# Designs tried in a protein design run: designed miniproteins, single chains, continued (2). Part 72

Each design is a single chain, and the fold is of that chain. pLDDT is the mean over its residues in the fold that is shown.

## One batch from the design tools (miniprotein)

Design m6664
Fold by ESMFold2-Fast:
Structure m6664 (fold): chain A 76 residues (1-76)
Amino acid sequence: SEVEELIKQLSDPDPRVRLHAALRLGRIGDPRAAEPLAKLMLEDPDERVREAAALALSQMSSDPAVAAILAEAQAR
């Protein structure tokens, strides 16, 4: 599925690929992406990729499960 391929792309060596995947996952809003995006937001070496992951999680935060993951990640 597109979601599964995009989640794999969050681990791509090219930060442009990771950034695109994060933004696209945020638009799709599938909660399966929430934990991978939270990890990217906290740990990615590229600031723009971290910002893209944070925006994606924010866009998905109408889902209570995603909101909980984002809140926990921001408390770290």
Scores: mean pLDDT 86

Design m6665
Fold by ESMFold2-Fast:
Structure m6665 (fold): chain A 62 residues (1-62)
Amino acid sequence: MVDKERLEAEVLEAFGRMAFSLGDYDLAIELYEKALELFEKLGDKEGAERARELLEEAKRKK
């Protein structure tokens, strides 16, 4: 059974990727930070690592 919070984190990551591709790095950073917070709260180490990598990329572009 997939936790609702994990689905929320994955959706936030997906919207963050969309914002990044549109050049909205501020929005991408906000969405990735929320996704990272949820993955960390859930103990999803793989999701948290992925979200951190995406955050660093978005911050580098800004």
Scores: mean pLDDT 82

Design m6666
Fold by ESMFold2-Fast:
Parts: structure tokens; C-alpha cells; sequence
Structure m6666 (fold): chain A 71 residues (1-71)
């Protein structure tokens, strides 16, 4: 889960929105679609699509924090 979230951040920073979305979705699947994780991942993907990479990174960081607490 965390590894996919990190790859999503790296892809978003490079402007690779498709890869960022893919890895974010895989992170959500790894958490059995936890609503809080999905919420922040969804916000991160939308921010990345709109070119708000800093905001996308912040939301993915929040998702990572929640993922760590679920384990």
C-alpha cells in the first residue's frame, strides 16, 4: 500500500498523471478500499490532473499516514 502511494507521488511530480492514478488506485485496493484512504487518493489524483502537484503530494502523504495506522 505505502509503496504504491509513494510511486503515485513520484509519477505526479513528473506530470505522469496516468501512472499517478494507476498507483493511487493500487494503494486503495491494498487497503480493501478504506473510505478515508480512497478519499485522499481521489483528491490527490484530481489535484494531479489539474496540475496542482503540491496539493496532490500532500493528499497522498495523508493517505500514507492513514495506511500506516491501519496496519
Amino acid sequence: AIEYARKAVAAAQKGDVESAQYYAVEAAKATNHDPEVEKYIRKAVLAAVEGNLEEAEEYLRKAEEIIRKLE
Scores: mean pLDDT 75

Design m6667
Fold by ESMFold2-Fast:
Structure m6667 (fold): chain A 58 residues (1-58)
Amino acid sequence: MSPEQLAAVRALLAEVGVEGLTDADIRALARELGVSPSTVREAARRLVAEGRATGGDL
């Protein structure tokens, strides 16, 4: 995943929060970025684990 794609995932998490993140949001972002939904989910989990989003478990 490119730094720009990772920044888009981070921005989405900042806007909606981990609790507000839905499968529809993940699929929409994956479509915009040209990646699989599983790639977006993995990036989101990694960002949360790194403490760059809310500290809740995914």
Scores: mean pLDDT 73

Design m6668
Fold by ESMFold2-Fast:
Structure m6668 (fold): chain A 65 residues (1-65)
Amino acid sequence: DLDISEEEFEEELEKMLEISKENINLSEEELKELKKKLKELLPSAKGWAKKVLEKFLEFIDELLK
């Protein structure tokens, strides 16, 4: 148990991803490979785990722009 509400978890995750966006040093190829792997995991994810994967996919898409 993370002792965090779903809303609080989503808020903290968004803050962490925003901070990480400025400091990520992954190649376009590495980002695309990561996106592929995360997308393959999405259908089996539930609850907060699904939200984490969705936020990571959004984050990677933003980095690939």
Scores: mean pLDDT 68

Design m6669
Fold by ESMFold2-Fast:
Structure m6669 (fold): chain A 67 residues (1-67)
Amino acid sequence: SMEELERLAREGEEALKAGDWERALELAEKLVRAAVEAGALSIPDEEEAVKRLREQFEEAKRKLAAE
């Protein structure tokens, strides 16, 4: 449901604010998969989307570490 998607998004944001990158990534992956299942996202390759999400998290960590 949309309520479930919002809950996952809030928990992910809280994890990011706490600096818990592993939990934030886990919740973000769950959110993407749940959104695809709910029809909120039309992604032909869910595995590709999750891979890109993981890459974006690594890039964000590098940018924060470099700054």
Scores: mean pLDDT 74

Design m6670
Fold by ESMFold2-Fast:
Structure m6670 (fold): chain A 59 residues (1-59)
Amino acid sequence: TEEGARRAALRALELGNSLVGAAAAGSGAARGRPEEAAEMAEKASGSSGEAARAGAEAG
């Protein structure tokens, strides 16, 4: 169902945002690895779309 897909996408986005925040904090402590933070943000964006599609297929 559409609701399932939307819910999965929102959850993936929330998890990705949390992980990116943690990675940014850890990266800062490790003396700045902005490329890692940027790559995680890119993956979170792609993962969100993929989760929405998987949810739509399951629903």
Scores: mean pLDDT 59

Design m6671
Fold by ESMFold2-Fast:
Structure m6671 (fold): chain A 99 residues (1-99)
Amino acid sequence: KEIEELLKKTDLKVNNKEKIEKIFETAYYLMYKTSLKLSPPVAVILASMLVSGKIDNGDIEKVAKELENSKLSIEELIEKYVTEDRNDVLLALKKLLEK
């Protein structure tokens, strides 16, 4: 799968445990405690944008629709929208897939 290949390509070392956990918890909330019905990659990207302050709560629905409707690959979405260390986002995604 594309996500599994991306995770294997990256040297995933835990650099910031608190940041990874915050992104994970935010993504989990967006997927399971809201009506947005987000895929795990979109949830993690959206969570990273919220955690970094790049978007506010009022932007969530609009940005979620833009990400879900995007024809970009998961790697391209991360490159375009993630301003944080990519490893933190990818580790949060891995944890989210493992639960």
Scores: mean pLDDT 74

Design m6672
Fold by ESMFold2-Fast:
Structure m6672 (fold): chain A 66 residues (1-66)
Amino acid sequence: GARALLELLRERLREEGIYSEVSPETLAELERLAEEHREELRAQAEAAVAIPETAELGRELLAALE
């Protein structure tokens, strides 16, 4: 669900070196928004799977939304 999507986001932000700048309250709000917009995120992830350059990310997002 949204938890796995948030973990993916946290890993990406950490890789960019900006994770420590994001408050716990902001992360909780992002998780809530991801759950609220789950169907829209699924549609975007499915579209990303159809594009070779974003296919891996699309599959990761689909797995996270389960």
Scores: mean pLDDT 70

Design m6673
Fold by ESMFold2-Fast:
Parts: structure tokens; C-alpha cells; sequence
Structure m6673 (fold): chain A 55 residues (1-55)
């Protein structure tokens, strides 16, 4: 899975009321091996910002 697709899935979970732990679990399972990928890092940052906007 590329980082952009992972970001979309993480945002969808956030919209559906998923906890930070559930989103982190998705990132760990689907994003393993992408830790040094700039797009993956951006996806995590965008998802955290998106959750902030939902508050």
C-alpha cells in the first residue's frame, strides 16, 4: 500500500470515530516498511491534523 492510500484509510477511520490507538494500529500494520517514506510521514501528519479539525 502506498502512503497516499494509507492516508485515505486513516482519515476514513478518523471520520468514523476511530481512536488514536486504532489509527496507530492501521499505520503499524499497513505502513511497516514505509517509515522512511516522505509520503507516509506526510500521511500521518495530515491524519493527525485532520483529527484536530474534527475536534
Amino acid sequence: MDGEKLAEEMKKLAEEGASDEEIAKLALEKGKGYGDDDKFQDAIAETLNYKGELR
Scores: mean pLDDT 64

Design m6674
Fold by ESMFold2-Fast:
Structure m6674 (fold): chain A 81 residues (1-81)
Amino acid sequence: MTISEEELQKEIDEAMELIQRAVGNLDKETVEEVRELLEQGKSKEEVTKIIAEKLQKEKGLDPELAKKIAERLVEEVEKEL
């Protein structure tokens, strides 16, 4: 079924809110792992891949959602360093 451009924008906004809420519910252990990997000199791309795979395995997240959450988490942790 074809949806309007306005409905598509709404779905994108809702997905972004869900990602932000999921990031807020991540364990401190995952945050510390990101920090340690970045401190070891691993690239953001490598850290994002590692964390996305961990989130899929441990939290049962969808691959695309896990990747988006991992990218956001790496970005936020780097800002706090």
Scores: mean pLDDT 70

Design m6675
Fold by ESMFold2-Fast:
Structure m6675 (fold): chain A 86 residues (1-86)
Amino acid sequence: MEILEGRGGETAEAAVRAYELDKAGKPVLLRMESEADGVYSAMVIYAENGKVEIHAGVSDDPEERERLRKEADEFYEKYVEKLKQK
């Protein structure tokens, strides 16, 4: 199992555990977003054949929150397109 990028301890641990449970040899694409106490967090996970790619970010700054949301959307859409093409 390989993790390339991640932030936020509890969220990263949950992502690792989810990946460990989803070892069926099929591609997995997950997206998670939350807002609590003025903090925005986003995580997109793509896993395939024992490899995992994570795009994650956490920010309480308004400009960085908007940037993280857009980056998460672009990362998610990229893997949606990849899953349509074999």
Scores: mean pLDDT 65

Design m6677
Fold by ESMFold2-Fast:
Structure m6677 (fold): chain A 71 residues (1-71)
Amino acid sequence: MSEKDLEAEQLIALGNMYYSLGLKAKKQGDTETAEELLKKAIKLYEEAKKIGNEKLQELAEENIKKAKELL
């Protein structure tokens, strides 16, 4: 695994953390906090997509779609 692939995996993991928090906020009716957290997740996934290998790019793309569906 390259240094860039490791960085991409870390960005995806961080994005997943924000995604989970955003989903929880949305379920609790905190729409403003949910939108902020989901947008942070999307930004992290987009950064991962730019530097990761093909598999990580596909994973990031799928996660971006899921986060956008919650907005």
Scores: mean pLDDT 86

Design m6678
Fold by ESMFold2-Fast:
Structure m6678 (fold): chain A 74 residues (1-74)
Amino acid sequence: EPSDEELVKELVDAIKNGDYEKAKKIIKELMKKGKSGRQIAVDAHKVAMEDPSLSPEQVGEISNKASELLAEIE
């Protein structure tokens, strides 16, 4: 079973690729592992900031989309 860190990386990659259905599935899996929506949002932002291929604007877009998807699930 993938670690929380691996799932958060997959979540950021899914959002980068516009695969929001996959992103929602990953969020639900993280929640099943006991992570809160707030923790998921913070972790996704950290992973996006650590990605050298992303501009600051793209990091903001990914963080905003993660929060939007969390609101749709919660």
Scores: mean pLDDT 82

Design m6679
Fold by ESMFold2-Fast:
Structure m6679 (fold): chain A 98 residues (1-98)
Amino acid sequence: RREEAERLRKLADEYFQKAIEAAKNGDVEKARQYLDEAIEHYARAAGLADDPELFREAAKKMRQLAEVLKPYDPGLAERVRRMAEQFEALADAVAARR
Protein backbone atom coordinates (compact mmCIF):
# COMPACT_ATOMS: atom_id res chain seq x y z
CA ARG A 1 0.00 0.00 0.00
CA ARG A 2 2.70 2.55 0.99
CA GLU A 3 4.82 1.78 -2.10
CA GLU A 4 1.71 1.94 -4.32
CA ALA A 5 0.66 5.27 -2.73
CA GLU A 6 4.17 6.71 -3.32
CA ARG A 7 4.13 5.50 -6.95
CA LEU A 8 0.72 7.11 -7.55
CA ARG A 9 1.85 10.38 -5.89
CA LYS A 10 4.94 10.55 -8.16
CA LEU A 11 2.77 9.85 -11.21
CA ALA A 12 0.33 12.57 -10.09
CA ASP A 13 3.26 15.00 -9.71
CA GLU A 14 4.37 14.19 -13.28
CA TYR A 15 0.86 14.78 -14.67
CA PHE A 16 0.64 18.05 -12.72
CA GLN A 17 3.96 19.19 -14.22
CA LYS A 18 2.63 18.32 -17.70
CA ALA A 19 -0.56 20.30 -16.95
CA ILE A 20 1.50 23.37 -15.98
CA GLU A 21 3.65 23.05 -19.13
CA ALA A 22 0.56 22.74 -21.35
CA ALA A 23 -1.01 25.76 -19.63
CA LYS A 24 2.17 27.83 -20.15
CA ASN A 25 1.95 26.96 -23.86
CA GLY A 26 -1.70 28.09 -23.96
CA ASP A 27 -2.98 24.53 -24.50
CA VAL A 28 -5.91 24.74 -22.09
CA GLU A 29 -7.48 21.47 -23.26
CA LYS A 30 -4.28 19.44 -22.64
CA ALA A 31 -3.79 21.22 -19.30
CA ARG A 32 -7.32 20.13 -18.28
CA GLN A 33 -6.68 16.52 -19.38
CA TYR A 34 -3.41 16.33 -17.42
CA LEU A 35 -5.05 18.00 -14.39
CA ASP A 36 -7.81 15.35 -14.40
CA GLU A 37 -5.15 12.60 -14.47
CA ALA A 38 -3.20 14.24 -11.64
CA ILE A 39 -6.32 14.64 -9.47
CA GLU A 40 -7.33 10.99 -9.98
CA HIS A 41 -3.87 9.72 -8.99
CA TYR A 42 -3.63 12.06 -5.96
CA ALA A 43 -7.08 10.92 -4.76
CA ARG A 44 -6.11 7.24 -5.16
CA ALA A 45 -2.78 7.76 -3.37
CA ALA A 46 -4.49 9.62 -0.50
CA GLY A 47 -7.08 6.85 -0.20
CA LEU A 48 -4.39 4.15 0.00
CA ALA A 49 -2.19 6.06 2.47
CA ASP A 50 -5.04 7.78 4.39
CA ASP A 51 -2.78 10.84 4.25
CA PRO A 52 -4.24 14.38 4.40
CA GLU A 53 -0.92 15.84 3.19
CA LEU A 54 -1.55 14.40 -0.28
CA PHE A 55 -4.72 16.50 -0.56
CA ARG A 56 -2.79 19.55 0.70
CA GLU A 57 -0.03 18.99 -1.89
CA ALA A 58 -2.65 18.64 -4.64
CA ALA A 59 -4.38 21.87 -3.51
CA LYS A 60 -1.06 23.78 -3.57
CA LYS A 61 -0.32 22.58 -7.11
CA MET A 62 -3.87 23.40 -8.25
CA ARG A 63 -3.33 26.99 -7.06
CA GLN A 64 -0.09 27.16 -9.09
CA LEU A 65 -1.89 25.85 -12.19
CA ALA A 66 -4.77 28.33 -11.70
CA GLU A 67 -2.32 31.26 -11.79
CA VAL A 68 -0.70 29.96 -15.00
CA LEU A 69 -4.15 29.42 -16.61
CA LYS A 70 -5.53 32.85 -15.62
CA PRO A 71 -4.37 34.77 -18.76
CA TYR A 72 -5.54 31.97 -21.12
CA ASP A 73 -8.81 30.84 -19.52
CA PRO A 74 -9.88 32.84 -16.43
CA GLY A 75 -13.02 30.70 -16.06
CA LEU A 76 -11.03 27.47 -15.86
CA ALA A 77 -8.50 29.18 -13.55
CA GLU A 78 -11.32 30.10 -11.12
CA ARG A 79 -12.70 26.52 -11.26
CA VAL A 80 -9.24 25.08 -10.50
CA ARG A 81 -8.81 27.56 -7.60
CA ARG A 82 -12.18 26.43 -6.18
CA MET A 83 -11.11 22.77 -6.53
CA ALA A 84 -7.98 23.61 -4.51
CA GLU A 85 -10.24 24.97 -1.74
CA GLN A 86 -12.30 21.75 -1.82
CA PHE A 87 -9.14 19.61 -1.56
CA GLU A 88 -7.95 21.67 1.44
CA ALA A 89 -11.35 21.06 3.09
CA LEU A 90 -10.97 17.32 2.39
CA ALA A 91 -7.48 17.34 3.94
CA ASP A 92 -8.86 19.07 7.06
CA ALA A 93 -11.69 16.51 7.28
CA VAL A 94 -9.26 13.58 6.97
CA ALA A 95 -6.88 15.13 9.55
CA ALA A 96 -9.79 15.67 11.98
CA ARG A 97 -10.47 11.90 11.92
CA ARG A 98 -6.87 11.26 13.02
Scores: mean pLDDT 78

Design m6681
Fold by ESMFold2-Fast:
Structure m6681 (fold): chain A 87 residues (1-87)
Amino acid sequence: MEEREKRLKKAKELLEKDPDNLEAGLLLGEILFEEGELERAKEVYENIIRKDPNSAEAWRNLGKVLEALGRLEEAEEYYRKAEELEK
């Protein structure tokens, strides 16, 4: 879809200018997950968590990726982490 391609290009451009742009990283991970690029989405969210371990959204989205990869126990741990951070 044109809209999705546009979002992907914007996220990549923002990350090229600032690799630590958490908003762009979250957007990129979401698009990769929607496209079925699960390992790439995982890498993006892991990179976000490494830079900002308090990003509840990144932990939750990483959980979704792990669930899609069949790694259910790890997904549950990351969902719990996201919930704890949203207190």
Scores: mean pLDDT 80

Design m6682
Fold by ESMFold2-Fast:
Structure m6682 (fold): chain A 74 residues (1-74)
Amino acid sequence: SHKEIAAKLLVAGGEFNKKLAEEAAKAGDIEKALQFYEEAIADYKAALELAPEEEHEEIKEKLKEVEKKKKEIE
């Protein structure tokens, strides 16, 4: 379905934004790191709305991880 495809793309987007945030943080660009973590959080939250129930636990764990990483650099 369109929802399942959209959810997969959002999870992929969240993973990409997480990687960009981690690299920005390593480079000392905290402003960029925070922006990318916020984008990853938004992507994972949107994915939870569209994903089948079976995928929710995995997506929630990804969301918790990026929320924790963002908090550590705030």
Scores: mean pLDDT 89

Design m6683
Fold by ESMFold2-Fast:
Structure m6683 (fold): chain A 62 residues (1-62)
Amino acid sequence: SAMEEELKAYAKKNGIEASEEEIKEAIKKGKGDLEKAKKYLAEKYLEREVERGLELIKEGIK
């Protein structure tokens, strides 16, 4: 759909690595609102990056 393509373009432009499943989930959670879908996708990606970063820091500290 046009919304899926726009959201994929948004993700690629902003360096957000998102699967087809994550794009569809963002659209579903955004309830057809592209701006809400973008916000959801960005927030979920940021949450994953923060969690991964914290784990790497934790593993690096004895």
Scores: mean pLDDT 77

Design m6684
Fold by ESMFold2-Fast:
Order: C-alpha cells, then structure tokens, then sequence
Structure m6684 (fold): chain A 67 residues (1-67)
C-alpha cells in the first residue's frame, strides 16, 4: 500500500504538525513567548528538510492560530 517514500513524507508532515501543536499549547499556557514558539517551529521545520517557503507558511499558520 504505502511506499517508504510516502511513509517518510507523512512522518515528516506529522512531526511538523506535532511541533506546531506543542508550540501553540506552550504559548497558550504561558510557558513560552510567541517569538520562542516561532523559533522552535522554524528550527524543527529546517531539520525536517522543509524549504524556506514552506517554513514561512507554517509560521504564518502558527501566528494565525495565536490571534
């Protein structure tokens, strides 16, 4: 069914979604600032091999959810 390449892509996407959820929860609970959350997501996305364009898209999603 799922190829290794498809599975790796889904794992990468799931890890980024988890990082976004962790960052959002931490800001909402007052554990970190919005700037620290953005830096965290940016670091995780870079390590996962996302392009600068995709990283900025993820950061904009984070900012929108923090409004």
Amino acid sequence: HMTEEEFDREVRDALLEMALAIALNAVKKGRITEEEAIDFVRRVARKLGYSDEEIEKAIEELKKKLE
Scores: mean pLDDT 82

Design m6685
Fold by ESMFold2-Fast:
Structure m6685 (fold): chain A 61 residues (1-61)
Amino acid sequence: SKEEEWEKRGEQVARDLAIAGIPIDEELIDSIAKAVANTYGEEYGEAFRKGMRKELEKLKA
């Protein structure tokens, strides 16, 4: 689904930011997810947020 695509994009962006040494906090996640929601729709912003959080939890393990 389109939502699954946006979740995977969120995972990829979080991974790329971590590799670049950019600290990822809830404020950054919220900012990017809101930008996606405003451009593409609320459901896609939430899918993106879910993807970023999913990757962040894996990186903490």
Scores: mean pLDDT 85

Design m6686
Fold by ESMFold2-Fast:
Formats: C-alpha cells, structure tokens, sequence
Structure m6686 (fold): chain A 76 residues (1-76)
C-alpha cells in the first residue's frame, strides 16, 4: 500500500466512524509526518477524495483540508 493510499484509507475510516474534525486532522498530519518526501498537494488531494467518498459535505471537506494544510505548514 502506498503512503497516499494508506492516508486515504485512514481518513475514510475515521470519517465513516464519526470522528471529530480535529481527530481527522490530527491523524492525517501524523501520517504526513511519516512521509516528508511527498508534496502537500498530493496529500490534500488524497484527503479531499477520501472525505468526499465518506459522504462529508463540500464545506466539511474544505475545512478539514484547510486545517491539514495549515498544520503541515506550521510544522515546517
């Protein structure tokens, strides 16, 4: 399983399980830390697709993606 595929699955499962927005962001950022060689744009795309597949609204997806991007930038 690729790092992006693992991230997509983890985010999809967390969203389907009804995890909070903060919990989903924390899990995504944690997995992203394990793969610093991958660009932020690929992570954002993978997370967005997983959340849409989980049935989240466009507004919730945008909020989670924005928080993940902000958290990732703050780590650097």
Amino acid sequence: MTPLERLRQAVLEAAKAGKSLDEIVDEAVRLMREHPDLPLEEFVRAIGKALLEAGLSDEEVARIVQRVADAYRAMR
Scores: mean pLDDT 79

Design m6687
Fold by ESMFold2-Fast:
Structure m6687 (fold): chain A 55 residues (1-55)
Amino acid sequence: MAEEVRAALERALETGEWVELPEVDISQLTDEQRDAIGRAAAEVARRYLERQKAK
């Protein structure tokens, strides 16, 4: 579940457009899982920005 969300966020940031996330009930996630997804999204965003600099 969390890994699938991470992969979807990576794809969305790489393509520069939003993709529909897997069906995830956020209320079913623990605080740790939600934090981990947020950190993964931030890391992917950072990589995306680095690639933009290497035009």
Scores: mean pLDDT 64

Design m6688
Fold by ESMFold2-Fast:
Structure m6688 (fold): chain A 71 residues (1-71)
Amino acid sequence: DDADAIPAEVLARAEELFRRALEALAAGDTETAARLLEEAFDLLLAALTDPEARAAVEAQRAKWLAYIRAA
């Protein structure tokens, strides 16, 4: 299912951004954590064309950003 496939390079970049966001959050830098997570989700959304997959990613984005901003 190519419509749901994320290119390996995009996935690796998104994973690196998630890792850096978690490190920033652990350091108390919620602004950097939110920025890095938004960048990671934007990369994933740009690679996805299926509306259901995009909706799932956007739901996860909303949960993570709410979590960070509540910290």
Scores: mean pLDDT 78

Design m6689
Fold by ESMFold2-Fast:
Structure m6689 (fold): chain A 56 residues (1-56)
Amino acid sequence: DLDEELRKIVGVGLPRSAVLGTYSAIKGKTVDQLKSLGFSEETAKKLIEKVKEYEK
């Protein structure tokens, strides 16, 4: 399930405020926008790729 995969990615070593990441919170965001929320570039890219895979 996409939400479980996103939760695994965002839950690893991230500050509490950054753990808001669910599909709806990540959908339509760019790497730079996710970085402004406290995600690393690598994590932001993985989240966007997972969302794109789901959306096709």
Scores: mean pLDDT 66

Design m6691
Fold by ESMFold2-Fast:
Structure m6691 (fold): chain A 63 residues (1-63)
Amino acid sequence: MSEGELMMFAWMSVQEAFRLNPNGSVEERIETAEKIVNGLVFLSEEDRERLKELARKLVRKRA
């Protein structure tokens, strides 16, 4: 998977986490984003871990 594709999936996961938890805590949004990424079973474990790291950073940056 390309770096651009990883960033796209990370942003999509973060956007969905914020949509599902508009008034949630940073921790709740991170948990939701991680659940979304873990659901992407067509990705390798390495790519899912990388996506979760990016998603956590993006959630904290938006908070």
Scores: mean pLDDT 79

Design m6692
Fold by ESMFold2-Fast:
Structure m6692 (fold): chain A 65 residues (1-65)
Amino acid sequence: MLEEAIEEVERALELLQKGELEEARKLLEEAVKRYGRETVLEALRRLEKEGKYVDETRALLELLS
């Protein structure tokens, strides 16, 4: 479950970096509905520790916290 959430959240972060804001928002909303907000936050914290999409990851952590 967490690994699946990490993959989906990372894909949303990639879309944000590419400027695909609507696709990223929809994918993030679906991830929250499927895995729950707390699991999505854990996925974001793991990606932050790995240094992936740092600006986008931080922005989503602030939004969801």
Scores: mean pLDDT 81

Design m6693
Fold by ESMFold2-Fast:
Structure m6693 (fold): chain A 55 residues (1-55)
Amino acid sequence: MEKEKRLEAAKRALDAVIKDNPSPELLKQAIEATRKYFKEELGLSDEEIERILKE
């Protein structure tokens, strides 16, 4: 399913940001962008997004 590919790509992008040792501010922005993408593009609920981002 194309959603799985998109989800994994977004997770990888977030991981790359984390590896750059961003400030808490930049990390929050990256997480918010990922949450918005999951909600708007993948149709995930806020609870599902929270679970995915926790792991």
Scores: mean pLDDT 75

Design m6694
Fold by ESMFold2-Fast:
Structure m6694 (fold): chain A 101 residues (1-101)
Amino acid sequence: SKLNAKEQILELVGETALKVLEIAEKEASPEAVAEFRHIFGKLALRIKVGIANNESLEEILKVVDEYFDKVRELAKKENLPKAVKIVDDARKKIKEIAEKA
C-alpha cells in the first residue's frame, strides 16, 4: 500500500518540522523555537483534521502554503537561511507530490 498524496504531504511536513527545529534549537531564541513548534504543531493537526474530513488536496495545499509562509518569515526574522532553504525545498517536493496525484 502506497501512501496517498495527502499522507505523503503530512509526512513531509513532519520531516520539515524536525529539520527546522534542529537548526532553531541551536541558533534561534527560545521564544522563536516555541513559535516554530506551535506553527508546525498547528499545521500537522490541521492537515490530519482535513484528511479525516476528506478535504480536497487543493484545500490541504492552501493550508500548507499559508503555514510555510509563517515559518519562512520567522526563519528570516531569526536570521536562519538554512531553515529558509529547508522550507523552500519542502515546498518544491510538496508541489511534485501534488502534480503526481
Scores: mean pLDDT 89

Design m6695
Fold by ESMFold2-Fast:
Structure m6695 (fold): chain A 63 residues (1-63)
Amino acid sequence: SMEQDLQTALEMAELYKEIALSRGADEKSVQSLLEQAKEAAKRGDLQGAVDQAYQIYLLAMGA
């Protein structure tokens, strides 16, 4: 369902946040992207939530 997909996107964003912060990524940047993912999810924008989770993933890989 859309609700389950949105929840999964946010759970992935939270996981990538933990990895990014453990690898020394900038906390403000990670938190900003996470808030954008949450706002996308709040309006039912699955693509927006996934896109922001992916940006956090890139910080996790590049930090």
Scores: mean pLDDT 86

Design m6696
Fold by ESMFold2-Fast:
Structure m6696 (fold): chain A 83 residues (1-83)
Amino acid sequence: DLEKKIAELEEKIKEEPSAELYIERGRAYFEAGKYEEALEDYEKALELDPNNAAAYGEMSLTYNAAGKPDEARAYFLKAAEAA
């Protein structure tokens, strides 16, 4: 249940925010087809950890799914550089 998972992650983020929790909620938003919300969470993860390769990689996948291949490629390269 994606809605339940998102709600549980929202409570954890309110308690103690972390890049990992934002990435997990972003992934849940992505699975739900909520690409804009997923990107916002990945951006929050990067605010906490600017060189997070996982966040860049997830942004690349999300932009590709949203039909934005140029942005997807740009974030793919950032993910490779950060890894």
Scores: mean pLDDT 88

Design m6697
Fold by ESMFold2-Fast:
Structure m6697 (fold): chain A 97 residues (1-97)
Amino acid sequence: SNEEKAEELRSEGIKAFKEKKYEEAIKKFEESIKLTTNDGVKAENYFNIGKAYFELKKYEEAIEYYEKAKKLYESLKDYSSAELAKENIEEARKKLE
C-alpha cells in the first residue's frame, strides 16, 4: 500500500540520516510525505527534514521544516513534539545570529 511504502521510505530516510547522507535522507522523507495521508507521519518526516537541513548548515530551510512539523504536532495536540520542534527552531535561529 501507499502507507506501507511511505513507512519504508521514512525508514530509508532515517538510515541515510544515520549514514550522514543528508540530501538522500531529505529526498526519502519528501517521498514519504507525498505517499502518506497520516498527519503524524507527515509531522515526523517534516521534523526529520528539518534535522537534515540543520546538519547541512542550511538553517533557514531547517526552520521552515521545523515550523511545518510544529504546526502539525499542534493540530494533533502532540504538544511535547511541538515544544521539541520549537526548541530546534530556536537553536537554528541562534546559528543565523
Scores: mean pLDDT 92

Design m6698
Fold by ESMFold2-Fast:
Structure m6698 (fold): chain A 88 residues (1-88)
Amino acid sequence: SPNQQKILDYLKSRLSPELVAYLEEVSRRTGVPLLDLMLVAVRALGMYRLPSTVEALRRIPREVLLDAARSVLDDEEQAERIAEALQE
């Protein structure tokens, strides 16, 4: 939707180009929507004041990613799927 595209463009402006490219690749491989991956990544990195890098995101434990996903989404199954996708 146009609103989702605006949110995506905003999130891309807040993340490093390397991290955006990484999340786009994760989205292509897993089928998880890019918007959801970006929202969870921004939340998880922000919760622990980490830099917007692939290395920082990959160091985050699955339980922390799951907590971030639960804070963004109301669906437990989708939250678990996103946490798993970001750990691959």
Scores: mean pLDDT 80

Design m6699
Fold by ESMFold2-Fast:
Structure m6699 (fold): chain A 98 residues (1-98)
Amino acid sequence: LTPEQRRVLDVEAEAALAIIQATVAINAGKRAKPEDYEKVVEDLKKAISRLEEAIARGEQVLAETTDPALQARLQDTINVLRSTLEEAKKVLEEVEKK
């Protein structure tokens, strides 16, 4: 693997884990009973922070990437992270309103 390929794979691996964590938190938030709200809010905030860090790292690696195929993969990964972040924030707002 080239150093560029390794950086992209590392971004993709972290993104996959962040998305899984966020999906679990989002689903818990959508199903939450009042007794669960404190823990659900905490888990959603942790997932949001991880997604934001993953997006920032992805954007940094994208700026350093010159291979068009790797750039396309990073852009796709960042887009999925951003969509997941938007959903997590919406679910957090809904839970905090209750």
Scores: mean pLDDT 90

Design m6700
Fold by ESMFold2-Fast:
Formats: sequence, structure tokens, C-alpha cells
Structure m6700 (fold): chain A 69 residues (1-69)
Amino acid sequence: SEKNRENIKKAEELTLQAAEAFGQGDIDRAIELLKKALEVLKEGDPSDPKVQEKIKEVEKMIEKLEEAK
């Protein structure tokens, strides 16, 4: 749906901002931004395979960064 597409785009923008924060050494900020991306994706239809795929991707990013603390 259009809303799911927009939510995925917003999550991708938040993921890009998280990558920038990580590049600056701000791991806490990167995790915060990824958690915001996850929250935006969860506002979508959970039965949409593209939404589920993106949620899994963001969750893996959060896991890797939390392990790096």
C-alpha cells in the first residue's frame, strides 16, 4: 500500500541517519534512530512481506550495534 511504501521510505531515511551517527562514533544515537525506524515500520501492515523484510533488517542492525557496546 501507499502508506507502507511511505513508512519504508521513512525508515530508510532514519537508517541512513543512524549510519551517519555510527560513523561519528555515536552508537547510542544510532540505536535510537534505528528504534525509531522500527517503530515507523510497525505502524504499517504486518502482513506485508516488504514491511516484514525491512523490520527484520532493522532489528538485525540494532542487535549488531547493541553487541558493539
Scores: mean pLDDT 82

Design m6701
Fold by ESMFold2-Fast:
Structure m6701 (fold): chain A 66 residues (1-66)
Amino acid sequence: SLEQKAANYYTAGQLLYVGAELEKDPEGYRLAAENFRKAAEYDRQSGNTEAAERLEKLADEVEKKA
């Protein structure tokens, strides 16, 4: 389902973010942000606009750390 795809990308983004925080890895931050943006796309497709907006803001913050 679209919701499951959003959840999967969100989980991947979280794991990548934790790894990037540990290593201060710019590529890890970018990959985490990309996964959060993909999660947001699926949330928008399933009608979860508010969740999508939160994820896009999170992605922007994470990308800034790169």
Scores: mean pLDDT 88

